# Designs tried in a protein design run: designed miniproteins, single chains, continued (5). Part 104

Each design is a single chain, and the fold is of that chain. pLDDT is the mean over its residues in the fold that is shown.

## One batch from the design tools (miniprotein)

Design m19621
Fold by ESMFold2-Fast:
Structure m19621 (fold): chain A 72 residues (1-72)
Amino acid sequence: VSILQKLLQEARDLQQEAREQDAPDALLQQIDALISEIQSDIESADDLPVETQVGIVLARIGDIEDLRLQLK
């Protein structure tokens, strides 16, 4: 779960940066939704197979990268 916790921190850092840059409300809402999803992933991780956990991590890395590309 340590990598999901790191991704959660990265999403929170992105949220802070977006707010400092006065990003559009739509982007702020997407970041807030991603933070909530990662928190849920952390809570359920111990109940999931390792292959499923890896898939979640890769998906969340992609989600963070996509949101970073929207933030200039």
Scores: mean pLDDT 81

Design m19622
Fold by ESMFold2-Fast:
Structure m19622 (fold): chain A 70 residues (1-70)
Amino acid sequence: SIEEIARRLEELYGVPLRDARRIAEAALKAAKEGGQIAAVKAALDVAEELGVPREAGELAGHLAYQEAQK
């Protein structure tokens, strides 16, 4: 879920929960539409806009893809 991914980004990288939710939402939407590459790209694009570390965006994209495969 958006909340599960967002909390993981908050816990591991200190991303503010509001920003983490935006990254998680974009990643999950992209994962459903275009798979893993799309999920990671969408997460990285939003992370860059918000000044969030690239590593947090990459993790969000991978977690979103894993959730979409369930």
Scores: mean pLDDT 85

Design m19623
Fold by ESMFold2-Fast:
Structure m19623 (fold): chain A 57 residues (1-57)
Amino acid sequence: NQEKIKELQETIKNIEKRAKELQPYIDTLSEEDKNRIREQINNRINELKKKIEELQK
């Protein structure tokens, strides 16, 4: 399903772009909050990448 793969890829790009835009804000947070946000972003991106891989099978 190429359409779903494209949607997932766009979602990943949007997450990465948003994370970059929010970097100055993230840098003002406590170390605990920074780690929480980084972990959530990385986990979400990895989940989406896994779905893309399954769809490309």
Scores: mean pLDDT 82

Design m19624
Fold by ESMFold2-Fast:
Structure m19624 (fold): chain A 85 residues (1-85)
Amino acid sequence: SEVVKRAEETERRVEKLEEKMDKGEISKQEAQEELNELAREAAKAMREGIRLGDEEAVKKAREVLRKIQEIAEKYNLSVVVVGEE
């Protein structure tokens, strides 16, 4: 599924961002901005998965959103997941 592949790509980007934060290669502000962008991409993948009835895509996107929230809590970052407008 294209939606699953997009969710997996977003997960890889989240993992790379966390690695940069752990190494001190990124500022807190830049990390927060990138994490919010990744949260929007994951939320978009979840909505598309729901629309298409792709349970695997929904599950994967939900896992990515959970990882983003856990990283935000760990690094004291503010992340807002935008809903459907």
Scores: mean pLDDT 82

Design m19625
Fold by ESMFold2-Fast:
Structure m19625 (fold): chain A 67 residues (1-67)
Amino acid sequence: DIDDGVRDVAVAVSRTSAKNNPNGDKTGGINVLKKVLSERPDDERARETLVELLRLAGKYEEAEKVE
């Protein structure tokens, strides 16, 4: 069960990591946000952040499936 605090930390860490390391590993953040959405499919902020990270990683087809 994913709490709002856990979701907010996952979003913040994922976004900060992607911004500070544009060529860095986005996979960890993507995987955490996918887990959040599997438990909370209506979580708009997690979905938006996952779509953003997937697009930044060049995974446009996966991003479209999440929308």
Scores: mean pLDDT 70

Design m19626
Fold by ESMFold2-Fast:
Structure m19626 (fold): chain A 71 residues (1-71)
Amino acid sequence: SMDDLLAEIAGLYRQVLALKDPELRKRGLELVHQIHDTLLQGSDQGLSPEEVIAQVRPLLEELREVIEEGE
């Protein structure tokens, strides 16, 4: 659901802020910004929640990989 997606993004954002490597933290923040831009653009285009989730999913996967690299 969209609420589940937003909760996951918030949790991942907190994990990005906790990263000790400044380069990984910067990349994670750039991905969070891309996710937010994708959410806003999808909303502006009138996309369904399911379509927006599908567009955000590959960015979330990349964000999880950045966080895993930093742990």
Scores: mean pLDDT 85

Design m19627
Fold by ESMFold2-Fast:
Structure m19627 (fold): chain A 74 residues (1-74)
Amino acid sequence: AEEEQTKRNSAIVKLARLAMEDPEAAAKRAAELGFDPETVRKIALSAALQNGLPPEEAERIAEETAKLVEEYRK
C-alpha cells in the first residue's frame, strides 16, 4: 500500500511551498505530520533555492524552519 507514501510526498510538496510563504506555519504543519527537523530543513532549503533565493537566505530559512519544527514537537 503506497497510499501513505503518496500522501506524505504530497505533504512534502505543500510544505515546500508553505516554507517559502510562512516558515512558522510550515514548521507547525510538518510537526503535526511527524516530519523530523532535518527532513524539514532539507525541504525548506531546496524550496528556497528552487525559488531563486540566495544560498545565504535559503540556509537561514531552512535552519529557522527546522528549529521551529523542533520547538513544536516538544
Scores: mean pLDDT 75

Design m19628
Fold by ESMFold2-Fast:
Structure m19628 (fold): chain A 80 residues (1-80)
Amino acid sequence: GPTPAQGLALLTTLPEEVRRRLGEELARLTGIPMGPTSERLPSLAALLAGVSREALAAAFRRAGVPDEWWDALWAALTGR
């Protein structure tokens, strides 16, 4: 499946505004501020393990992430 490095690469191909909004939505879901660095992705996977796929999809939608990227980002961010 996708690795945290692949997830970061995918995140960095998003427009800056979308990437910033996604970081804000992930911070809301985890309670942890999200910056542009990938160093927290392994810890983020553990924190997101309790988050439903539907909650992440709603966050992606609010951030403006294209639908075709949701499954790859889900797998990269949750390790599932």
Scores: mean pLDDT 67

Design m19629
Fold by ESMFold2-Fast:
Structure m19629 (fold): chain A 91 residues (1-91)
Amino acid sequence: SALEEEEQRREEELLRERLERLRELLERLKAAKSLEEKKELLLEYLDELAEEGGLSEEARELARENIEKNFTEESLEKFIKRVEELLKAYE
């Protein structure tokens, strides 16, 4: 049906947009000079993702709190590696 075809196109478009946003985030994180700047970029990304409906308000609040309380250079490196692996899986 037309609705099913439209839904599939929207899902493919949303996935593409989310992968592009993750690529942009990685570039900005690699260019950032301080841990504080990198933390701010992640918080900005979470806000953008929630505004686009990719993250619930409750999940946004939990993720923000976790970043504010538990953000370290090691956790950032682990996050970057996971995102790089995810992006490679869609190549």
Scores: mean pLDDT 78

Design m19630
Fold by ESMFold2-Fast:
Structure m19630 (fold): chain A 94 residues (1-94)
Amino acid sequence: VSEEQLDVDVKVALLEIITAITKLSVERGKATREDLERMADIAIELAREVKASGDPDAVAQAAENLEIMADYAEKAGFDEVAERLRKASEELRA
């Protein structure tokens, strides 16, 4: 495993952690718009870096995590955050 591959794997793992935090916050009724917007900003940036790696499996995982986050944001009533995450996921798959 190269240092570049390790960097990509770490970014995917961070996306999974951010997705889990988003899920827990929404399920516990503690999600705020500000927190979800911050998590979305970090997740979208990490996902763009994953796309730049050219690893199709990592890109697919990043896109899936953005969609899961979008579903939880929508469930919490933050449709604008959900739209941003879904657009980023579609851009990853393009």
Scores: mean pLDDT 85

Design m19631
Fold by ESMFold2-Fast:
Structure m19631 (fold): chain A 82 residues (1-82)
Amino acid sequence: SSAEELEAALRPEDLAPLEEAARRTEEELAKVELDDEEALAFLRALELFYKGAAEEEVLAAATEKVRPLIEHFLRAYREARA
């Protein structure tokens, strides 16, 4: 899905926790140099999350280098939504 289609599918009540999770994850993303394959794996893991996949499935889709970033995002999202 395009980024615009994904954004349009998000509910308003989910946007604030997603923004907070993105803000917290941005610091970790800035420390990591992702190549195209790793960046694609990160986006695929997030796409599974937005489609309602279980956390275990989302983490399984991430590469070794990307997995800590996804774990950080999921944790931040849960904390922001609570």
Scores: mean pLDDT 72

Design m19632
Fold by ESMFold2-Fast:
Structure m19632 (fold): chain A 76 residues (1-76)
Amino acid sequence: NAKKKADELVKEGERTIEEADKLSPQEAARLYREAADKAEQFVKENKDLSLEDKTKVYQVALRFREKAEEYEKLAA
């Protein structure tokens, strides 16, 4: 069920933020970038997702990309 997988991915995103807090800025940036890529790929693989569920996953991916950029600046 694609909706359930989308909900699980959002929950994994919350855990990713908690994990990133324990890492160096460089490692946190990498983790966030990987998480964003995974979320975007999930939407591409699950075309049967509703527009609402796709939007939720894309919003999570966008936040992760923003966090990756922030941590990359801190690591520099």
Scores: mean pLDDT 77

Design m19633
Fold by ESMFold2-Fast:
Structure m19633 (fold): chain A 81 residues (1-81)
Amino acid sequence: SELFRELAEALAAGDVEAAQEAAYRLGYEIARKHKLTEEQARELAEKLRQMLVEEGVPEDLAEAVAEAFLRGALEAIRELE
């Protein structure tokens, strides 16, 4: 996924703003394509946070990325009704 590559590159660069924007778009696209529920979106965001911390991403950045992912996913869910 191109969005996943953008997120990975932003994380490697330590670019918080770019990482959050990529995560938002990624969450939006995943929720839209798979018709996620709010519960599933929250579970995926938490798993993303945990995975990033395990991979050595700073906790603050991992949390910000996971929150942006969740916001994108919830926006897509609202649009799908």
Scores: mean pLDDT 85

Design m19634
Fold by ESMFold2-Fast:
Structure m19634 (fold): chain A 68 residues (1-68)
Amino acid sequence: SREELLAEAVEKTEAKTEAGKKWIEDMFADLNEEDQLAALELLSPKPADFIRFSTFVTKLKRERGVIR
């Protein structure tokens, strides 16, 4: 489920702060399960993977018409 994928993303990034958890929630907002799964594959605690994840999600949301 979308909620399970979000929980996995929080665990995978080791997000311990409320700000970190909210950032992940905002990134996963408006994504379907398929898109969330694809985004999750890019996530790790490494800064480079975090940047790749953010770029991928932003591009995906633009392609879906969720953001400008």
Scores: mean pLDDT 74

Design m19635
Fold by ESMFold2-Fast:
Structure m19635 (fold): chain A 68 residues (1-68)
Amino acid sequence: SIKTVQVRVDLSASDEEIRAQIRAAMREAGETDEARIEAVVDTVVASARRLREEHGLSSVTFGLHVEA
């Protein structure tokens, strides 16, 4: 089954800080596929960049989907 984990991301943080936060959240939620973790990390960083640049947002909450 798919589990959703809510993660609040500070969009003023560096890409490296966001990557570390999402990677940790995925692992803590029980994701063991490292390729899956890195794909989600890349997607979130790209989305965070877009939301910061196009919408001027300071923070956003992402729903991360983990296959249990």
Scores: mean pLDDT 83

Design m19636
Fold by ESMFold2-Fast:
Structure m19636 (fold): chain A 113 residues (1-113)
Amino acid sequence: SAKEKAIKVLDETIKKLEEIKEKYKDDEGLVRFLENLINELNYYKDLLEESETDEETKAQVEDTIEFLEEQIKLLEGLINDPSLSEEEKEAYREAKEILEETIKKLKEILEEI
């Protein structure tokens, strides 16, 4: 189902973000940012699991995409922040790439509903 596909996409996204968090674990600011992002994605995943109709699943996927697009804008700001190190900026670029791929997959799922 579209719901099961969307949940699987979010599970894979969370896993990839956890891998970035472990890779850059000494950066307390980055770790806190990623933990907050992962917590929010788990919240959207829970809302998807509670959806009972295709209309509800579509609405929750659309809300998830909107949230991820807002997170990408925030990440773009961090990548352009002159006070951050190149290593920190690289981590935010990796996170941005994961979210862009997630949005692409979720948009493909929306076309199936």
Scores: mean pLDDT 89

Design m19637
Fold by ESMFold2-Fast:
Structure m19637 (fold): chain A 81 residues (1-81)
Amino acid sequence: MTLEELAREALRQLTLDEVKEALEKYGIKVSDETLEKALNRARELVEQGKPFSEILEELKKEYPEVARVLAGLVQRRIAES
């Protein structure tokens, strides 16, 4: 399994609660509605087969704070795997 496949699978497995916890830890305030939209967009891009880097670039355009936190969470999961 490539790092790209691991990153996309990690994104697919991230829950709303996990991302909320990470946002709170970084002192970033994002509404649940905004977070849900960002996660749904990320999942759409995963289903389209987009590489992880492209997914982050797309998310950064609309949800830059969420994109930053998602990148950190995915990197952590890969490191723990």
Scores: mean pLDDT 79

Design m19638
Fold by ESMFold2-Fast:
Structure m19638 (fold): chain A 85 residues (1-85)
Amino acid sequence: MEELIKKVEKLADEAGLSDKDKRQIIDILKRAIELGLGKEGLEDANKIIEYYKKKDYRKAAVLYTSTVLRLIGEEIDQELAKKKA
């Protein structure tokens, strides 16, 4: 798990992301891993970084926002499942 985070941090640094943008991407990856969605979170993180490398900042921002909303939805679903079990 920590190895995946370090790999994404390195890719973000190599792509020239700001510390703030890098932190936001790492935070969504950590949230995804905690929810059992680590594979999807890693795929989204890598795709966001690739958009940054291509200077497609709009697609990067849209994917980041979409990923955050999906993680919020999953957090709600898992909490509701715990309360009904």
Scores: mean pLDDT 80

Design m19639
Fold by ESMFold2-Fast:
Structure m19639 (fold): chain A 103 residues (1-103)
Amino acid sequence: SILELLRRALEELRRLLAVAREALAAGDAATAEAAFERALELVERLRREVADDPELAFRLELALGLALIVYAVGKLEGEPAEGALRAIEILLEELERLLRELE
């Protein structure tokens, strides 16, 4: 079920967001960036699992692109942990929106 895949991805993204938030508060950029890399892997895997639904796959691709841009901007501004946190939030927001639309 697509709904079950989205719910599992949301639960994992919420855990990764909590890890990144705690890392940012501790000044641990490496841990925040690692959490974002895990989030990217999770959403890329989800995109592949829903590849037979072109609209859903496209929306996940857009969310991934936006998250990467936000993270890159954070790194360029010398705030990689904040960039990582905001990027995870973007991925979470899109998955929450998709779940609401499909329920």
Scores: mean pLDDT 89

Design m19640
Fold by ESMFold2-Fast:
Structure m19640 (fold): chain A 77 residues (1-77)
Amino acid sequence: SEQEAMRLLGLARNLSTEGSKRIESLVLAAEGHLLLGDLDTAEALVKSAENLAKKYPVSEETKKRIKEVKKRVEEAL
């Protein structure tokens, strides 16, 4: 829904641009854009999160969320 998409984008906006917090921000933004139907932007954001997750320590929850959002974007394309 648009309401849920706006909530996720708001959460992403409040996160740090540094390291692991930037990865969380990118995942939230990707999910928000996916819900709005902006698939190209969602794909770019989740790929950025996946690439950053190779350089910075991330929680298992964040790794799982990256995989789940990536799968949802790929299935929607």
Scores: mean pLDDT 79

Design m19641
Fold by ESMFold2-Fast:
Structure m19641 (fold): chain A 59 residues (1-59)
Amino acid sequence: SAVEEAVAALLAGDVERGVRLAEEAGHKGSQRAITRAAALGAADAAREAAVRLREKGVL
């Protein structure tokens, strides 16, 4: 799923890919991806992605 792929991208430090995949998953999918990535140890990547998603109006 786009959520699972977004989480994997953020865990790998690929913020650009994580943002694109989270955006495809929509508002709720983005919230789930950011929360899960942060919980799994990618807090900095998740925080940066959340900022970009808010700027895009997704979050």
Scores: mean pLDDT 87

Design m19642
Fold by ESMFold2-Fast:
Structure m19642 (fold): chain A 71 residues (1-71)
Amino acid sequence: SRKEVLRRLAINMARLSKEEADALTEEQLRDIVIEKLMESTGFSREEAEKFLDLLVEDPEKADRLGAKKVI
């Protein structure tokens, strides 16, 4: 699900514990991931939001980025 992808990205990018990520809403997870994408890529918030939406539609890309921690 979208929430599962966001939770995995937040854990990997923001280094949240599983317990911390499980306590957050989908909107809070999205905000954390967007902020980390902006920080890692230099994207504007709008660009980071569009990029995240693409990652959520393609879980393979999201999992690959999380595993490599290159963002």
Scores: mean pLDDT 74

Design m19643
Fold by ESMFold2-Fast:
Structure m19643 (fold): chain A 55 residues (1-55)
Amino acid sequence: MAAVEAGRRGFEETGVSVTGGGAFIGSDKGMAEAKARAAQGERDTGLVSGLTPLG
C-alpha cells in the first residue's frame, strides 16, 4: 500500500507539472506522454518496492 501511494502521488505531481514541462514537447502530446510516464512511474515504484513481483 505505501508503495502504491508513493506511485500515485508521483502521478498526480507529474500531472500538475505537465503544463509547465510540456512546453518543450508540445501541449497535447506532452500531456499524453506525461500520462504514460506517470503510469510507468507507478509501475517502477511498485517494482522497486516489491509490488511488481507479486503479479
Scores: mean pLDDT 49

Design m19644
Fold by ESMFold2-Fast:
Structure m19644 (fold): chain A 62 residues (1-62)
Amino acid sequence: MQLTVRLVEAPLSAEETRDSFLAAAEAVRRGERLPTLTLSVGPEARAVAEEGARLIQRAAAE
């Protein structure tokens, strides 16, 4: 399955980014289609995005 990612120039909070990844991981667990992920280009968002990618991979493995 192909993951759709939307980039935004305006900075998102780490919390908003985390919630987007949690929603994607939950959809994967339910066998539903992956939602579009919205990512900020800020350095804080990169760390959250890396952690979120690991969560999605873990959910897909279950």
Scores: mean pLDDT 63

Design m19645
Fold by ESMFold2-Fast:
Structure m19645 (fold): chain A 74 residues (1-74)
Amino acid sequence: SEEERREEILKRLNELRDKAKQLYEKTGSPEYKKLIEAIDALIKAVEDGEITLEQAERAVNSLEKQLKEIEKKE
């Protein structure tokens, strides 16, 4: 259902946020801080219904890839 998809998206975003926060605290890299800000904005957009679930899923995939690329550099 759309509700289950929305909950899964928010779960993924919160897990990504927690990981980015831990890495920011460990490394001090400003790229993680910018990623956290982007994640927070997407969480709000999903919760407020300002974005479609398909758009949200694409954005989550992009943010997850960004986290992996930052980790590879640091």
Scores: mean pLDDT 87

Design m19646
Fold by ESMFold2-Fast:
Structure m19646 (fold): chain A 83 residues (1-83)
Amino acid sequence: MQEELEELKKKAEKVAQEVYNLLVNNPDQEQKATDLRNQFKNEMGLYLKYAPTQEMRDVAQDGIKAVDDAYEEGKKIAKEKAA
């Protein structure tokens, strides 16, 4: 139970970091970052619908927010670097 929650949190952090790094270091890879974000959100959407506990749902929702925040920040920094 606690291991599953920790794995879910680590997965969200890993995806957020990958999305951010792709956008900041490889602007030509924006589509790849977008695809990773969408895949993660789709996967977490299933968790939100079918998770057996509220704690799992909360962790999934927090993960979605972390990845979305990383994506938005990465795009902003990529734009500033391109100028």
Scores: mean pLDDT 81

Design m19647
Fold by ESMFold2-Fast:
Structure m19647 (fold): chain A 74 residues (1-74)
Amino acid sequence: SSAEKIAERRARVEEAVAAGLGEEDILAAVRALAEAAGLDPEALVEQARREIASSEAARRAAADAAVRWREARA
């Protein structure tokens, strides 16, 4: 059922948060976007790293994105 799939995804996201999954992928994406926009990639990556470290919501969002990306590839 869809409820079982939601529960399974929630469990995978919790495990991913504990492992820091998706954080380096988010930082790589920030760097690429900054370079494409002609901004300072080192400054923006450092800011993003601080936001991830200080925010449970940011860590959870990164983990959720990584889980969804793995599902799309399967």
Scores: mean pLDDT 73

Design m19648
Fold by ESMFold2-Fast:
Structure m19648 (fold): chain A 87 residues (1-87)
Amino acid sequence: SSEQLRKEIELSKRYFEDLKKEFEEIKDQLSEKEQKTLEKLFEETERLLREAEENPDDRRKVLEAGMAVGVLEIHMAVLKLVLKKQQ
């Protein structure tokens, strides 16, 4: 249902906002190139979330947005592990 898909979008947006906070916490430990690369990934993920919000009846777009957030979460987790190892 449209209501269920909207709830899935809102959950994905909450995870995305948490990832943005985590990025801000580690940003000063990253090179300018790494920061720009991650900023582009965040911008693309936000674009997919906006497309899902504009098309909440399109289950595929909602799924694609959720998957993009998941991929971003994996990238952030790997990066945090690498930074922790450098300490």
Scores: mean pLDDT 85

Design m19649
Fold by ESMFold2-Fast:
Parts: structure tokens; sequence; C-alpha cells
Structure m19649 (fold): chain A 96 residues (1-96)
């Protein structure tokens, strides 16, 4: 679980940097990897209301950032991916 959250954090950071550079394809590729690791970590998390809310928030931020990438709104995409990274960090802290 912790290892998957760390991978998600790493890939959200890479997706954010690619979005800041206007690199749609690279940002989308890293976002898909981050999504996969966040979902896999979510399946291993204790089923508390707080963990469910954090996971849902992270998934909604991924969706919003994905839509922003399709609209070529790289600033909004970058902000959404930063938000998803912070959610993954909060989940990691609770796993400690």
Amino acid sequence: MKEKLKEAIKYFEQAKKAAENGDYETSRKYLEKARKYLIEAGNELPKTQENSRLLLTGLMLILAGDVALDLKDYETASQMFKGAEEVAKKLLKKAE
C-alpha cells in the first residue's frame, strides 16, 4: 500500500511538470500511471469514511485534470494534479 501511494505521488508530480510544459501526451501517460497506483492503493486501504472521502477527492481531481488536458488548459490540469498529489500524501500519512 505505502509503496503504491509513493508511486502515485511520483507520477502526479511528473504529470504536473509535463502539463506545465504543455506536453499533453507525457502528462496523460503519467496521469494514467498515477491513477492506476492510487486505485490499487485504495483497494488496500482500511474502509473508513475519511479514507473513502480522500480517495473519492483524488479520483475527482484526476477526472477534472484529464478534462483540462483535453481542453488544452494546462494551468488547470497542473493545479488538479497538484491537488491529487496532496490527497495521495494525506493517505500516505494516515497509513503511517
Scores: mean pLDDT 86

Design m19650
Fold by ESMFold2-Fast:
Structure m19650 (fold): chain A 85 residues (1-85)
Amino acid sequence: SMADIIEEAKEKVEKAKTKEEILKIMEETFDRVLSRASPELRGLVEEMREGFLKEAETMSTEETKQRALEVLDALLGLVRSAEAE
């Protein structure tokens, strides 16, 4: 499920040691979620992806990790809400 993809991404981000690893995990996760998302969910996910990537440009590795986990938690909530409806 999309929720399983996001939970796996959270574990990978927690273990990541470089900003480059975090960004790669996030890009792959957004791509995987977008490939499964409804048109309505896709718009929201694309907005989240753009916002994260823009913010990450000026962030440290630690800040990028924290923001990635926050974005993944928000994405998980969104996906679970959509799958329940």
Scores: mean pLDDT 84

Design m19651
Fold by ESMFold2-Fast:
Structure m19651 (fold): chain A 58 residues (1-58)
Amino acid sequence: AALEAARAEIRRLGEEIIAAGGDRERVEHMVNDALARLDQVPPEVVLAELRRALAEGG
């Protein structure tokens, strides 16, 4: 389902940034926040917000 795919992509993006040298604690917090937002916000909006936040944090 779209929701399961979004959860997998959110986790994958976080691990990818951590592997590239991102702050693990900060990135894990952002991933957990994004996963929680999926309960009330469309997956495409959550993913767009997370990608923007990760790009600004590098």
Scores: mean pLDDT 79

Design m19652
Fold by ESMFold2-Fast:
Structure m19652 (fold): chain A 81 residues (1-81)
Amino acid sequence: LSPLERFLEEAEYAVSNIENLSRENIEALVQTLLDVARGYRDEEAAALAEEALRLIQENAPLEEIKRKLEEVVRRMRERLE
């Protein structure tokens, strides 16, 4: 697997288990997704990750944060196709 594919598998697992993550771990995951998206110049994924960070900062419901992170990971996986 490429480094990006490995990272996305780990991110998918973390997002599917988001209810078991601390706020700090969720923020770290989103920041890493944003940094990776920017590194690959995936502007759409970066924008979605920035929106996820905003939702966390605004104390949005966990279900909404999870849905947004699923969008980020899906977008980044589409880049691999």
Scores: mean pLDDT 84

Design m19653
Fold by ESMFold2-Fast:
Structure m19653 (fold): chain A 96 residues (1-96)
Amino acid sequence: MIEEIKKEIENARKKLKETLPDDVYEIASRELDRLLKWIEENPDASVEELKKRALTEATRILLQVRLLHPDDDVTLYKLVEIFSELIEKIIEIAEK
């Protein structure tokens, strides 16, 4: 489980780096590190707890990005797509 989640987080990080401005990437990468650390510290977390944590970290990123780029809906949309895919994959892995 944790190794599969790590792979999905690194896949998301790569997409962020290739797709988004460097300042947005730095924010997102930092919050992905927080999510990864939480998962490593909570290996027995329920699917519901994992989902809540992932959504909380995604929300932190979106709020920070909106403050930096208030009128850049394209960047925000790309960020939402990448994080939605990541959260979905994490849930799939955790439900196995």
Scores: mean pLDDT 80

Design m19654
Fold by ESMFold2-Fast:
Parts: C-alpha cells; sequence; structure tokens
Structure m19654 (fold): chain A 106 residues (1-106)
C-alpha cells in the first residue's frame, strides 16, 4: 500500500536527520570542551562522559550532552522506533537547540 511505503520513507528520512543532528552536536561539544578544558574528545563519546557533562558541565555543555544522548538512544532503537517516537526526539532536540541559542546571546 502507498501509505506503508510513505511511512517507511519518512522513518528513513527522520533517522537520517537525527544522524545529522548527532554529528553536528558532537562537533560543537568537542570545540567547547577544547576551549574550556583544553581536552581533545575521542571520536566516539561514551555514555559515562555524556552523563558527567549533564551533571557537571556548563549550561551549554549540559544541553549539548542531553541532545547527543537523545539522538544516540533514538539511533540505537531505530529499527523498533515508531514515526511518532522519531518525531518526538527531533522536537526535543529542537527545543534544546533553541535553549542553547538563547544562552549564547545572554
Amino acid sequence: AAAEEKEKKLKERYVKEIERELERYVEELRKLMEEEFGKTLPKEISEEELEDLIENGSEIMQLLAKAIKLAKEALENKEKATLEELIQVLMEIGVIEVEIAVLRVL
């Protein structure tokens, strides 16, 4: 059915968008970590490092770490995730991006 094919294509598109956002936020976090702590982050950020940043990082680092964690969890479950769940993740990431933008101008 045309509806089933359309849902599959939308799911693939949203997964690709989450992958793109993850790459962007990881890069932003690396730059910020190098600037504030003089530390080069490894290519893959561990869940433990993300949790430490959520608890102890600057406000922007906390928000970036939360966005990265949301994106990673969504991608790990992408085969089981519904379209609604993928949309919800993208919406939550969008809210975090707005919060980061506001903090950068304050």
Scores: mean pLDDT 79

Design m19655
Fold by ESMFold2-Fast:
Structure m19655 (fold): chain A 109 residues (1-109)
Amino acid sequence: MEEKIEEALKKVNEAIKKTGEAVDLIKKEASPEDVEKVRKLTSEIVGQTIRMIGAILDGDVGAAIDAVRAMLEKVRKMKEIAEKSGIKEAAEKLEEAAELLEEAIRLLE
């Protein structure tokens, strides 16, 4: 059980790193309106990451899964913005981040 939680946390950390790299690309190339949308989504992901850590510390696996699912939804919305803006490298990083979050959910289930 502990090994699966550690592996899930590693995958979430890798997803956050890839999301950060994608956000930096979006900030350089997207419209100011889309950059503001991505900033809001980034803030929401940070909030869900804190919720996930708190849930894990409390032994609430269900709440941890819900937090990761909420992060996945935000990452998918960022990917839609990157695709619409034609920022292929950001879209690819966000797809990789989404896959890592889906793997983290499977490890926690």
Scores: mean pLDDT 88

Design m19656
Fold by ESMFold2-Fast:
Structure m19656 (fold): chain A 61 residues (1-61)
Amino acid sequence: AARYADGAGAAGAAGNEEVMRREAELAEKSGGDRQYALKAGEAAAKGDSVAAREYALKASA
């Protein structure tokens, strides 16, 4: 789950919304939280790397 949540954050930072959504879905399918994975991507897109990391960790819990 953490791997896919991190991928959502990276895709969000790059402005790739489609990849961000796909990685969030993979995080959910692997037992993670899709909403936190999407928040990680959104925070990364805004340049908030600290919030992006925190949300990615929550998505994997």
Scores: mean pLDDT 69

